Designed miniproteins, single chains, continued (3). Designs and how they scored, part 92

Each design is a single chain, and the fold is of that chain. pLDDT is the mean over its residues in the fold that is shown.

## One batch from the design tools (miniprotein)

Design m11409
Fold by ESMFold2-Fast:
Structure m11409 (fold): chain A 102 residues (1-102)
Amino acid sequence: MEEHARAAEEHIERARRSPLPEAERHLERALQHVAAILAEAQRALREGRYEEAIEAAEVARRLARRILETARELGAPERLVEAAEQLIEAADAIIAEARAAL
């Protein structure tokens, strides 16, 4: 998780400093790292590690929100906005399921 979180934050920061075509590439890489964190959260959920699933999903949700805000601020394509919104929704679902199981 920590490796993917750092990589996502780095790509978000680079997107903010880049012209839009380059910024899109950085946002896509940030989305990939957030998706990897959600995959780890989903695995923790399946293994009954509910507290770890919540922690990972909360990190993913925070990063996905930052990607969403950055994409909107930069006027990035709607596909990147939608991708970030989907990751937030997925994180919320994992958090809800894990909390219900506690």
Scores: mean pLDDT 90

Design m11410
Fold by ESMFold2-Fast:
Structure m11410 (fold): chain A 65 residues (1-65)
Amino acid sequence: DISKYTVDELVEEAMKFVNGEKPISLAPQFARDIQATHTKEKVDAVIAKLKEKAPGAPIISLLEQ
């Protein structure tokens, strides 16, 4: 249940798309699920951490929409 994830757990899951552990085709749904279940402040924190770890990764752009 992704709605109970911490910022660090969400970053870890998002990094699976960056590292090729999950197919990028599932990334849009994952981004929408995060946006639907977490506050904007938490989503912004996830984006900030992803920009540090994997700048320019497609999942970041999906989370910003």
Scores: mean pLDDT 85

Design m11411
Fold by ESMFold2-Fast:
Structure m11411 (fold): chain A 62 residues (1-62)
Amino acid sequence: MSAEELKKEMVEFVKENASKLNSEELNDLLAEKYGKEVEKLTDEQANEIAAGVAEAANENIP
């Protein structure tokens, strides 16, 4: 999976699940499902994905 595809998948996962899960459960599932793929990326790519995921979580968690 490319960094762009991974970012889209993770952001979409957050948008779909933020209303169903608490922050701890959401973070645990993200780490479980995508953690290994994120580890394969450069620090720059990983930071960009983390920023996008954090923004999506903040906008979708009350």
Scores: mean pLDDT 76

Design m11412
Fold by ESMFold2-Fast:
Structure m11412 (fold): chain A 78 residues (1-78)
Amino acid sequence: KEEALKLLEEKAKELEEKAKKAKDPVLKKAYEEAAEVLREAKERLETTPEEQVGLLATSALMRALALVTEGELAPRIK
């Protein structure tokens, strides 16, 4: 459980840093939203049974990745 919490914290910080460096408003928003998803997942992990921690963490990481990918593609989709 602690490893999952650390991973989500680290990934959220990475996304927050990318958001600060992003000049494109759409991409910046995508990184901010992805980081928030990971922050919320970390909070939910505090009440999640150990056997479901991996599934919750994986789901949150996949959702964050999807948001980042959509944000990166959005400026190119007219």
Scores: mean pLDDT 74

Design m11413
Fold by ESMFold2-Fast:
Structure m11413 (fold): chain A 104 residues (1-104)
Amino acid sequence: MLSPEEIFDRMIERIKASDNPLEALRLLAEAARYASHLTPEQRQRFIDRLIEVLDEMIEKYKDDPEFVELLKRAREGLRKAKTPEELQSLADEILAEVDAREAA
């Protein structure tokens, strides 16, 4: 079986490889949910990596201001998340926003 680090590396690769911005954000929310079940030290490292991915996505999608605002809110939520429950709540919020945008 893969280590948590290898599983997370593969999740990051999938996010970066996605050519669909909403799919990339959905995968990022799933990665955040995965991180919520790990040790505090692993969780913090994974949150830091997700913030880096969000910064890259903000630059990649800079011509879509509405999507950039969604990415910035997700990034701020990750910075503020202190507990597994807060991280799970953030992942659920991101998924709800993705679902709403796909339905529109």
Scores: mean pLDDT 83

Design m11414
Fold by ESMFold2-Fast:
Formats: structure tokens, sequence, C-alpha cells
Structure m11414 (fold): chain A 56 residues (1-56)
């Protein structure tokens, strides 16, 4: 879905900016929650991945 793609792009941009994978996951999780209301724990990469799959 568009929401899952936008969340992933937000995470990639933050990763490029900070070099920190956790900051990337945090940005992706925040964008996903903003667009879909699906919450994910950014400290848990699997939880973020599962939330993105639910939004797809």
Amino acid sequence: SAAALEAQLAGIEKLKETGDPEEGRRAAAEKLRELTGIEADPSDSLDVLEALERAA
C-alpha cells in the first residue's frame, strides 16, 4: 500500500541522515502510525516489519 511505502521511505531518509538503524525504524514507525494508526515498537525490528506488512 501507499502508506507502507511512505513509512519505509521515511525510515530510509532518517537512516541516511543519522546513520542509525534505530532512528530509521523510529521514523518508519511514526509515519506508519500517522497514516494508518498501526503502532510498532521501534526498538524491535521484527515488530516494525510486521506492522509494515499489516499496512501493505
Scores: mean pLDDT 81

Design m11415
Fold by ESMFold2-Fast:
Structure m11415 (fold): chain A 65 residues (1-65)
Amino acid sequence: MEEVEELFKKMRELIAEAVADPSRWEELGKEILDLAEKVVVHDPSKHREVQQLLREFAAAKAAAR
């Protein structure tokens, strides 16, 4: 439970970093996806929340088009 919450917090922080610096999207994107996999492996019931965070990352990339 606690670990999953920490991973979500980390993902949100990395997404904010990516929004601030698009040049880091490749590196930060890999970390975000790694954290997403860890969450799903740890607790599959959190898959929906993980997808929502990934949507936020996709939206940040779209906003920079």
Scores: mean pLDDT 75

Design m11416
Fold by ESMFold2-Fast:
Structure m11416 (fold): chain A 66 residues (1-66)
Amino acid sequence: SSFIEKLKERIEELEKEIEELRKKIEELKKEGGDPEEIKKLELEIEILEGMRALLEGMLSWLLSKE
């Protein structure tokens, strides 16, 4: 169904956003960046990971029900 397709698309978008934030954190750590900025980005990742987990759970349930 188109709904499952859109759900997969949103999960992929969240994964890409998380990867971009992780790369930014790595870059900031290499540059000796602001610890407060790093913490803010880490918290943002936690929020996005929570959203991804929720959507992945929904997708898994939908696929298990055919």
Scores: mean pLDDT 85

Design m11417
Fold by ESMFold2-Fast:
Structure m11417 (fold): chain A 75 residues (1-75)
Amino acid sequence: DEEARRLLEEGEQLAKLGHIAFSEGDLETAIELYERAIELYERAVEVSTDPEIRERAEKLKEKTEEALRKAKEAL
């Protein structure tokens, strides 16, 4: 499950960068980063054999989808 953990870590990094872009008013960049983070979380769910990692990826995806929705509404 090393690959799934790496995908989660990269997704979390992109989501953090998205939050920074959002706080700076760069909504287009925030949306792009959130969309990429969601894609990485989806891949983590797909490749993971660990139920705990799958659940964490699904929760992070849900939170990032909410952030994406707010960023799009702010456009």
Scores: mean pLDDT 88

Design m11418
Fold by ESMFold2-Fast:
Structure m11418 (fold): chain A 80 residues (1-80)
Amino acid sequence: MLEEVLELLREAKRFLEEGNVEGAIELVEEALRLVQEKLPEATELIEELIVALHFLLEGNVEGALRSIEEAIRLLEELLE
């Protein structure tokens, strides 16, 4: 599950770097759904994913990339 979320976020980052904002939104939404359903106690990760979606919907790609990178960092810490 956490490895699946990590893969989704890495793919979302790649899509944003390629200019595929729509694809990135879908991947971040799926990552958020999985974390909320299976790891609701990961409140900091959930908040960061919500912030990433907010930036994506506003067209703030730089903000979205930063939030996705922070979500990846938090997720990697949870895997330690």
Scores: mean pLDDT 85

Design m11419
Fold by ESMFold2-Fast:
Structure m11419 (fold): chain A 62 residues (1-62)
Amino acid sequence: SMEEAIRRAEERGQSYLPLIKKTNEIVDELDAEGYSLDEQGIVIQRMVDGVSLEEALAAVRA
C-alpha cells in the first residue's frame, strides 16, 4: 500500500517528502470534489502503480 511504502522509506532514512506532500494535496482535492474514501484509495493506488492522475480519475468515474 502507499502508506506502507512511505513508512518503509522513512524507516530506511530516505526522504519522500515531495511524494507525501503531493499525495496529501491530491487527497484534499478529491475530498473537496466529493470523491468517496474508496474512490480516493483507488486513485492513489493507481498512481502508485504508475498511472497518471487524469487516467486514474477517468477510470474511477467510468
Scores: mean pLDDT 68

Design m11420
Fold by ESMFold2-Fast:
Structure m11420 (fold): chain A 65 residues (1-65)
Amino acid sequence: VMLDESVLKILNQVKELGSGTYTSDVITSQQQTQLREALPILFPNAKYEFVPVDAPGKFKLEVTL
């Protein structure tokens, strides 16, 4: 299954960060699902949280490496 282009961008930004905290722009429920599946595989030691925003089905991703 092809990942969403925005999801690939986020994963690449987290990879390039290497350490510290990354915060994404607002993402959709579909993008959240793809990130939830990819993050523990690619970054097994990272802490991450999906923070709901006031818009339905919208989230921000926070990753700490």
Scores: mean pLDDT 80

Design m11421
Fold by ESMFold2-Fast:
Structure m11421 (fold): chain A 120 residues (1-120)
Amino acid sequence: TNTANTLNSAGTALLNNNNYNQAISLYKQAIAINPNYALAYNNLGIAYLNLNQYNNAIAAFQKAIAINPNNATAYNNLGIAYLNLNDYTNAIAAFKKAIEINPNNNTAQFNLSVALENLQ
């Protein structure tokens, strides 16, 4: 019997090999064992993001944030999903929250500038 941690790690190996659908399956299994696994929800969101399934990515990142509200990485990834949907208002809010939690998040700072430039 695999633990939630083992399934998450196996999912991440598949994610790194661009096997996104198999990674999603393993992250969902990890979450079924541990419903409060914020890291597995964040990783699930990243897999959905890579498949351009932005609404599924948003739902996964929001769940990660609900479990761990100080997850700067999940807020940055949430902003990226909104940015890809051209939802600049929600993208800006998410990137600002990521920077508030971690002011040294250079990726969130860059993504915030991109979102602000696209506010037309």
Scores: mean pLDDT 91

Design m11422
Fold by ESMFold2-Fast:
Structure m11422 (fold): chain A 92 residues (1-92)
Amino acid sequence: MLERILELARRGDELIAEAREAAEAGDYERAIELLEEARRVLEELARLARELAETSKDPELRELAEAIAAQAEAQLKALEERIAELRRKKEE
């Protein structure tokens, strides 16, 4: 489970970076698509991290999983705001 969580975290960061590059190039449609994919990845990341935090008997692993879940939830909120901003720019 932890390996899957770390892979999802890396994939989410990669998608966000690609979306930033697309937005800087003026490709707002591509940027939105990449952020929506990142949103799906981060939703699964948050779910798995919460599951690990609830089921793990290892206090260190539980704390790590809780931290990852909290970061993923914060990133999801930021992504929703960014998608809305890019949708407005696309309509300009």
Scores: mean pLDDT 85

Design m11423
Fold by ESMFold2-Fast:
Structure m11423 (fold): chain A 81 residues (1-81)
Amino acid sequence: MEEAEEKIKEAKEYEKKGDLKKAAEKYYEAGKLYAQLGPEYYEKAIEAYNKAIKLYEKIGDYMNAADVAVEVLKLVVDKLF
């Protein structure tokens, strides 16, 4: 949990510096860490993944945006069943 929160802090600092690629990478790492903690953290994981997706789209990295979107879909499907 604390490790995932630290990745969110790092992501925000990179956003502030204008390093959107590193910010997206840190949000993606945070989302993965939240997802690993279990279903009670899926909402936090999805929030972090969505931030990564938006940043990847903003910099034109549609392949990484799509890869992260697949991770969101996996969590949504897991939550339903």
Scores: mean pLDDT 86

Design m11424
Fold by ESMFold2-Fast:
Structure m11424 (fold): chain A 83 residues (1-83)
Amino acid sequence: SIEALVARVLAGDSSAVTPLVVEALKEALRELGREEAAEKLKVTWQKTKDNLPVYTASYEADDEEVAKANAIIEAAAARVAAA
């Protein structure tokens, strides 16, 4: 689940970062009605520096898909924090 991946990232498991953004982007694509793209998408993500914890897709996601994926991650992080 996305919440399980968020919990791993928050625990310092950097290997969970790419799976987290891939799963969030696939969920974003499904919410946008782009189910075929969700199955075929290859995503590379970059983290900005220390005071801007924002992930940006490089070549294989548009700005709308990135924004939706980030919103999904933020919502999942809030649910993990509330648990």
Scores: mean pLDDT 70

Design m11425
Fold by ESMFold2-Fast:
Structure m11425 (fold): chain A 78 residues (1-78)
Amino acid sequence: SLAEKVRRMAKLQKAAGRTEVANLLDEASKAIEKGDYETAIELLKRAIEIDPDNGGARNALAEVYEKMGKKEEAEKAK
């Protein structure tokens, strides 16, 4: 699932010592699991601001926008 993918990214970031990004991704995973896509978008955007090279976070943001029916926003997130 998308939530599992984001949770795995959080664990990898934590193992790499990137605690702030890891915490944002972990909370985003929980928001996705609850269907709270607005909170997930906010958290994923914050993670991307800290680590713009995190393609996984950008892909996760695009998938969340797709789940909300926001196709234009999904394309821009990639």
Scores: mean pLDDT 84

Design m11426
Fold by ESMFold2-Fast:
Structure m11426 (fold): chain A 93 residues (1-93)
Amino acid sequence: HLERGRRLHGLGRYEEAVEEYEKAIEELERKGENPAEAYLNLGDTYMAMEKYEKAIEYYEKAIELLEKAGEKGVNLKLAKNNLKLAKELAPEL
């Protein structure tokens, strides 16, 4: 689901990418695995759709999960940078 979501995003099929990332989150949570990457990718997809409030929500969730897991790598930096951009692009937030 995660890989299929990324491919669909790359093809501009954003609504279908959202569905695949939601399925990836459900599968990862069921397995007790960290869904942070799927939440990051959801944020990126909502950014591409210009749905900045939803992008903010999912980036904040990704950051929370990455920090809880003790991750300090590229995904955390990317999520924080994209969260800042989403907030700058959201005119009512």
Scores: mean pLDDT 83

Design m11427
Fold by ESMFold2-Fast:
Structure m11427 (fold): chain A 63 residues (1-63)
Amino acid sequence: MAEELREKGEELLKKGEEALLAGDLRTAAQYYRQAAEYFEKAGDKKSAANARAGAELAESFAA
């Protein structure tokens, strides 16, 4: 179960990266936030923190 949650987080993180490459900063931030939630549920606090930082960074580029 934790492994499946972490895999979902990694999939969402990659979708966020794809959105960044497409210039869709708000969509990228949304995927990064969702990835952080899945990592947090999986107990991976470091990956969750990194995903949240990615969302914040994407939002800062949008501003």
Scores: mean pLDDT 82

Design m11428
Fold by ESMFold2-Fast:
Structure m11428 (fold): chain A 66 residues (1-66)
Amino acid sequence: KFEELFKKYDKDGDGVIDREEFSEAMKDLGVPAEWEPAVFGIIDRDKDGVLDFDEFKEFLEAYGPL
């Protein structure tokens, strides 16, 4: 379920979601673009500039459908 969504947005197949891929997910879920820096900063706990599966799942649970 969440793994399928993660693979959908991981277009490069590198196992992480970058800022551009994350922005696409935000748009699909109707999250305003103006929230992107704050939301990404909270979820990107490692400050790597990318999201792993657990971080992306946390975003989907907060903003996605149940």
Scores: mean pLDDT 73

Design m11429
Fold by ESMFold2-Fast:
Structure m11429 (fold): chain A 107 residues (1-107)
Amino acid sequence: HMSELLEELEKQREEEFQRLWDAIVNALAKEGRITPEQAERIRAASVREQLDILREVLGDDFAYRFEEALTLARMGLLFGVSRETLLKGIANLLDIDEELLREEYEK
């Protein structure tokens, strides 16, 4: 009973996190900060490899902020922070256009 409910909630949070992750990567590609080929490489990579690719392409400072943005997204979803607040926070942290990030998320 309780375990099944917790598993369903965790699945929903992972799906929302994955959607947010894809939106961030797509927004970076549309702003020309990464190429479409680099975006696909990042999506196919493990979490460790994703950070290494971002470090190579956008530098150490950006990779660090990206890791912080992912932590913010995961924790925000866990604590029920609004989507608007999460998108705005992530956009500001990564210097991405807020409207572009929102558009990619809503696809």
Scores: mean pLDDT 77

Design m11430
Fold by ESMFold2-Fast:
Structure m11430 (fold): chain A 82 residues (1-82)
Amino acid sequence: SLEEREAEARASGDREAILEVAREYLRRGEEAFEKGEYEEALEYYERALRLLEEVLGPTHRALIEPGSNAAFARIKLWLEKK
């Protein structure tokens, strides 16, 4: 599973391996978002953001697009339930 790949990457301490897992979470988040699966998309985006922040730091430019996408997914979920 992707979660198992994440655990292996984290255990290795390999920054590039962790970033590769983060990119796969982003890809799955984008796929879920395109299908209207906003809750699933948000979970993937939040997981990817956590990994990116751990490796690159909280102010890195790579967090901007996934952060915006996560915020938009959250807004969509709020609108659907309100």
Scores: mean pLDDT 83

Design m11431
Fold by ESMFold2-Fast:
Structure m11431 (fold): chain A 80 residues (1-80)
Amino acid sequence: EEIVIEREGGDGAELMRQIVEEYKLSEEEALALGIAINKALGEGEKGKGVAELGDVEVEAEVEAEDNNNIKKLKATIKRK
């Protein structure tokens, strides 16, 4: 199964909370998504991060607005 998530604007922590609630992510999916987003943010103004936890793989592309705010987020969550 595959979930595609697109978000614009906001604090990274708040966006994560909204995504987890809207898509009803498991703890494993939420953790993988958080790792992928943090990895993408570490790459600079426009970054890509990949995280794998158990049967979950997440790819995230992030355009940063500032140190704590995201301009655009696109994430793909795959399970098995």
Scores: mean pLDDT 77

Design m11432
Fold by ESMFold2-Fast:
Structure m11432 (fold): chain A 65 residues (1-65)
Amino acid sequence: MPLSPEQRRLLDQAGELVDEGLRRGVSPEELERLLELFNQLMRALEAGDLESAQQYLDQLRELTR
C-alpha cells in the first residue's frame, strides 16, 4: 500500500528509534514495549490516523531516551 511522504517519515523515524533502542541494549520488557508501539504506529498509518501515529512516535522517542 502506498504511503504518503509524511507517513513514510513517521515510519522511518520509528524504525530508527527501535534500532537505537536495540543498539543501546534495552531490557526485554522495554524491547517488547518498543515493538508494541511500532506495531500500533503502523496500524495508525494504515488507518490514515497521522495524529495517533505521531503520538506513538513520541512515546517511542521517550522510551528510547
Scores: mean pLDDT 80

Design m11433
Fold by ESMFold2-Fast:
Structure m11433 (fold): chain A 69 residues (1-69)
Amino acid sequence: NAKKLVELLRKLGLPELAKELEEAIKAGDIEKAVELMNEAVAKAMASPDADPQLVAEALNLFQEIVKEM
């Protein structure tokens, strides 16, 4: 699921945040992962061309990952 989340963030135009988030998840740093995900959502939603469905899918996958951490 972490791989799918990284792919979704890349589709949202946030490849740097996707990489940082993957590293935080691998490190088990839940606080950092939550901060990075909040930043990614804020940046995606600030774009007028943002796809809200992709944002929702990314949030759902992130919640599943956090539950398994």
Scores: mean pLDDT 81

Design m11434
Fold by ESMFold2-Fast:
Structure m11434 (fold): chain A 98 residues (1-98)
Amino acid sequence: DPQAIEQKRQQLRQRLGRLFLELAAKGAELLKDDKEKSEEFNKQLGRFVQASLRGPREALEELDRLEEWLKKIGAMTPEVERLLEEMRETLRQLEELE
């Protein structure tokens, strides 16, 4: 059913947007006292947004790079891990609809 698929795609895009904003807010709070890390985080969020406009596969690749960087700087809190996992699952579901 093409209409049901489009509705599901819209719901997944809305969920992804909400999760992205929550991740951006939590990351900004975690990195607020480190200008260089805050600037790099914003740059990586920008790359993720640009990739998401190309497709869910490209967005997943940028999400993996963001996760690796957050692990290297010690910013992987349980809340950040949950958000990244939920974003990854949402993107995988979007990819299945292609």
Scores: mean pLDDT 89

Design m11435
Fold by ESMFold2-Fast:
Structure m11435 (fold): chain A 63 residues (1-63)
Amino acid sequence: HMEKVVELLEKAFKEKPSADIYLALGKRYLELGQVDKALEYFRKAAELGNPEAKELIEKLEKS
Protein backbone atom coordinates (compact mmCIF):
# COMPACT_ATOMS: atom_id res chain seq x y z
CA HIS A 1 0.00 0.00 0.00
CA MET A 2 1.16 3.54 -0.80
CA GLU A 3 0.12 4.56 2.71
CA LYS A 4 3.25 2.83 4.04
CA VAL A 5 5.44 5.11 1.91
CA VAL A 6 3.59 8.21 3.17
CA GLU A 7 3.99 7.05 6.80
CA LEU A 8 7.72 6.50 6.28
CA LEU A 9 8.14 9.96 4.72
CA GLU A 10 6.21 11.59 7.60
CA LYS A 11 8.50 9.85 10.10
CA ALA A 12 11.58 11.06 8.20
CA PHE A 13 10.15 14.61 8.17
CA LYS A 14 9.85 14.63 11.98
CA GLU A 15 13.58 13.85 12.21
CA LYS A 16 14.79 16.16 9.38
CA PRO A 17 12.08 18.52 8.05
CA SER A 18 12.79 20.05 4.62
CA ALA A 19 11.12 21.33 1.45
CA ASP A 20 12.18 18.10 -0.29
CA ILE A 21 10.24 15.99 2.23
CA TYR A 22 7.12 18.14 1.76
CA LEU A 23 7.49 17.77 -2.02
CA ALA A 24 7.87 13.98 -1.71
CA LEU A 25 4.78 13.75 0.55
CA GLY A 26 2.76 15.79 -1.95
CA LYS A 27 3.78 13.51 -4.81
CA ARG A 28 2.81 10.42 -2.79
CA TYR A 29 -0.60 11.86 -1.95
CA LEU A 30 -1.12 12.52 -5.69
CA GLU A 31 -0.39 8.83 -6.39
CA LEU A 32 -3.08 7.97 -3.80
CA GLY A 33 -5.54 10.28 -5.60
CA GLN A 34 -5.70 12.67 -2.63
CA VAL A 35 -5.26 15.94 -4.53
CA ASP A 36 -6.27 18.19 -1.61
CA LYS A 37 -3.58 16.71 0.65
CA ALA A 38 -1.03 16.87 -2.16
CA LEU A 39 -1.76 20.59 -2.64
CA GLU A 40 -1.33 21.26 1.10
CA TYR A 41 2.14 19.67 1.08
CA PHE A 42 3.15 21.32 -2.21
CA ARG A 43 2.21 24.73 -0.75
CA LYS A 44 4.39 24.04 2.30
CA ALA A 45 7.30 23.03 0.04
CA ALA A 46 6.80 26.16 -2.10
CA GLU A 47 6.81 28.35 1.05
CA LEU A 48 10.24 26.88 1.84
CA GLY A 49 11.43 27.88 -1.64
CA ASN A 50 10.95 24.75 -3.75
CA PRO A 51 10.23 25.85 -7.37
CA GLU A 52 9.01 22.40 -8.51
CA ALA A 53 6.27 22.48 -5.85
CA LYS A 54 5.10 25.88 -7.15
CA GLU A 55 4.85 24.52 -10.71
CA LEU A 56 2.92 21.45 -9.51
CA ILE A 57 0.43 23.66 -7.65
CA GLU A 58 -0.21 25.69 -10.82
CA LYS A 59 -0.72 22.54 -12.92
CA LEU A 60 -3.13 20.97 -10.41
CA GLU A 61 -5.17 24.18 -9.99
CA LYS A 62 -5.60 24.36 -13.79
CA SER A 63 -7.17 20.90 -13.75
Scores: mean pLDDT 75

Design m11436
Fold by ESMFold2-Fast:
Structure m11436 (fold): chain A 56 residues (1-56)
Amino acid sequence: LADSPLFREEVEVSMELISLAVKIALGLASEEDLARYDELVARLDELAARIAAELA
């Protein structure tokens, strides 16, 4: 499970979200950054649900 592609993608998405969240907090985010953030939040929710299903 630790080497699961879903787990790896979740880590990568989370890291990008943290980077974008910092940009937003500092007022440096572009419209593209905001759109990307929303997209990644939706993707993270999807990945979390799929990982939960895999563990069941």
Scores: mean pLDDT 79

Design m11437
Fold by ESMFold2-Fast:
Structure m11437 (fold): chain A 64 residues (1-64)
Amino acid sequence: MKAALLVTGATEEEIEEVLKEFKEKYPEYDIEVRRVESREEALELAKELHEKYGYRPLVVEVPR
């Protein structure tokens, strides 16, 4: 099953840490990382990916 990890404002290191945690919690998911500019963009993209392509959306705001 495909999942999309939608992240805002994250560094590469922060993304790797979050991705590792999610892969440990959901090892059966093929997790793709997508960078977005805002929470609103993340929610719109998550809805589209879920409805059109069956992705499980995972939305994470990473503070800088």
Scores: mean pLDDT 71

Design m11438
Fold by ESMFold2-Fast:
Structure m11438 (fold): chain A 90 residues (1-90)
Amino acid sequence: MKKEIEELKKKAEELKKKAEEYKKAAEESERASRINEEKAKKSSERQSAAYQSASDILKVGADINRELAEKYEKKAEELEKKAEELEKKL
């Protein structure tokens, strides 16, 4: 059915867009983590600990966003394969 194939392709496109957004968020978190790591090196002992903690939290955030991006990419790929299989039956 043409409608089902179109719906699957549209959903795959939306998931790819979401994956791209999460990739950008991961890159931003990684950049912020590096900035805080640099500040930690230049700061007093007390401030250094705070900046290092912020850097560590941002690294965890980047890892989570990368995982989400990969999950959405895999789901989009699955939907694209399903659409391709349905097209072959037409």
Scores: mean pLDDT 84

Design m11439
Fold by ESMFold2-Fast:
Structure m11439 (fold): chain A 120 residues (1-120)
Amino acid sequence: SILEELKKYYEAALKKAEAKKDELEIGASALALGRLLYELGKYEEAIKYYEKAIEAFKDKDELLYGYALLNLGKVYYELGKLEEAVKYYEKAIEKLSKVDPNDPRVKEAKANLEKAKKEL
């Protein structure tokens, strides 16, 4: 399947980035793997790769760091871990708004935050 081929591609890209100790490429590959695993409903594995992306982008790329935080919030929301979802949505809003307050992901994160808070 296309998703299995894409997963193998990003797994190979991540392994190559780790061998080179290229933090931005580690982050990008981990973010892509996390998103694929999220679409497949593999939420625990998605968390692992989103956390790897967060660490890789921390203090290096505020925009991608914010995107990884937003995606981690979405996974916690799907797992019913609403307090964790709220925490990561708030962090994503802070980081993304500092880079570009007009980024559509700021509006997405705010909508997701409001929804999670109503379900607490």
Scores: mean pLDDT 90

Design m11440
Fold by ESMFold2-Fast:
Structure m11440 (fold): chain A 88 residues (1-88)
Amino acid sequence: ENSAESYLAKGAALYRQGKYDEAIKYFEKAIELDPNNAVAYLNLGKAYFAKGEYDKAIEYYQKAIELDPNFERAKENLEKALKALGKE
């Protein structure tokens, strides 16, 4: 049976292979099953960042931080995306 965690794992494996569009689909499925999954939003942001879609990456990192205010990895990735846009 497909769980949010299994979808996250599949998406992460695809992301490591550089298959960002396929990874995004699995991270979106994880969010459909668990809308409060901060890790899924972090991973969506990372996939969009890898595609150069920095505005979308920022939105998903902000959502991850909203769901988990102590999520340091999401905060670090947000700063990196803001610098990539020149928003510092």
Scores: mean pLDDT 86

Design m11441
Fold by ESMFold2-Fast:
Structure m11441 (fold): chain A 69 residues (1-69)
Amino acid sequence: SEEKEKELVELVEKESKETLEYLKKNPDEEVYKKLLEHLEGLAEKLKEKAPETAKKLEEFIKKLEEEKK
């Protein structure tokens, strides 16, 4: 199970980086807002069962908020 969470953490890190690069080139306020709401809900659901994954999602959320400002 821990091995699977490690794979998921690595996937989240990769997808986060690629998504941030895409959004920097294609800024869209509505897309940022909807993505933030979705990720916040997902991180909250995963906090107890996949805490490392939830932490990576929270880091992604913070980076998205910084890029929007």
Scores: mean pLDDT 79

Design m11442
Fold by ESMFold2-Fast:
Structure m11442 (fold): chain A 110 residues (1-110)
Amino acid sequence: AEPRVALLVLELGDGEITVLARNLLGDPEAAEAELRRLLAELGLPEEQIERAIALWRASPNTEPALVAAVREHRADLFTVLLVTPADLPTLEALREEFLEGLIDAARRAG
């Protein structure tokens, strides 16, 4: 089976919430499982991983509901980037700098 990876982008800022919630793979369950594994590989605490997964699970591709959930739990959220399989080779080469930097920026914003 082809590897499937989805990174959900939830950018938090004071009064500014940017959500890029897109089902790029057509299988939310598989994307969710792979997302959780990827975030664990990045060394994120399990609590933060499960929080991001719970929010994405509640509203995959339903941006208004996801934005509402993000606002309700703003302090507990961080940036998770939605990426297609075609982007994986580039993302893997820059994984530590790119993804960790985005996640740290979101933590400071939220």
Scores: mean pLDDT 47

Design m11443
Fold by ESMFold2-Fast:
Structure m11443 (fold): chain A 77 residues (1-77)
Amino acid sequence: DEKVKRLAAKAEAHLAEAEAALAAGDWAAAFEHLVDASVYLLALAVYASIENNELAKEAIDRLAPRLSALGARLEAA
């Protein structure tokens, strides 16, 4: 439970940093934080699918759309 909460917090923090970096025009920092966020989201996906972890599912539902939107913006730049 606490490990899943920590993974979700790290994913969210990296997404926020990536969004801030994009807003500042720092594409390199935005890309690095996006990659880090994707790694934590992948770990959450393992907990959601293999362990049927409800907190992991909730985190993915909330954070995955943000990752996708950010990735699309980075590709469009």
Scores: mean pLDDT 85

Design m11444
Fold by ESMFold2-Fast:
Structure m11444 (fold): chain A 54 residues (1-54)
Amino acid sequence: HMEELEKIIKEEFGLTPEEVRAIFDKIFRGASTPEEIEELGKLSRELRERALKV
């Protein structure tokens, strides 16, 4: 489940939004199902919004 990935990424946050996006891009290229790709997209957008908020 993507919840696990989101938790890990948040715990290790210290990265710039660009670096986080690069990580998601790599994961996205490794994703095998449309559902996984969709969830990665949601996480990427949420992280970007949080970066804008702070």
Scores: mean pLDDT 59

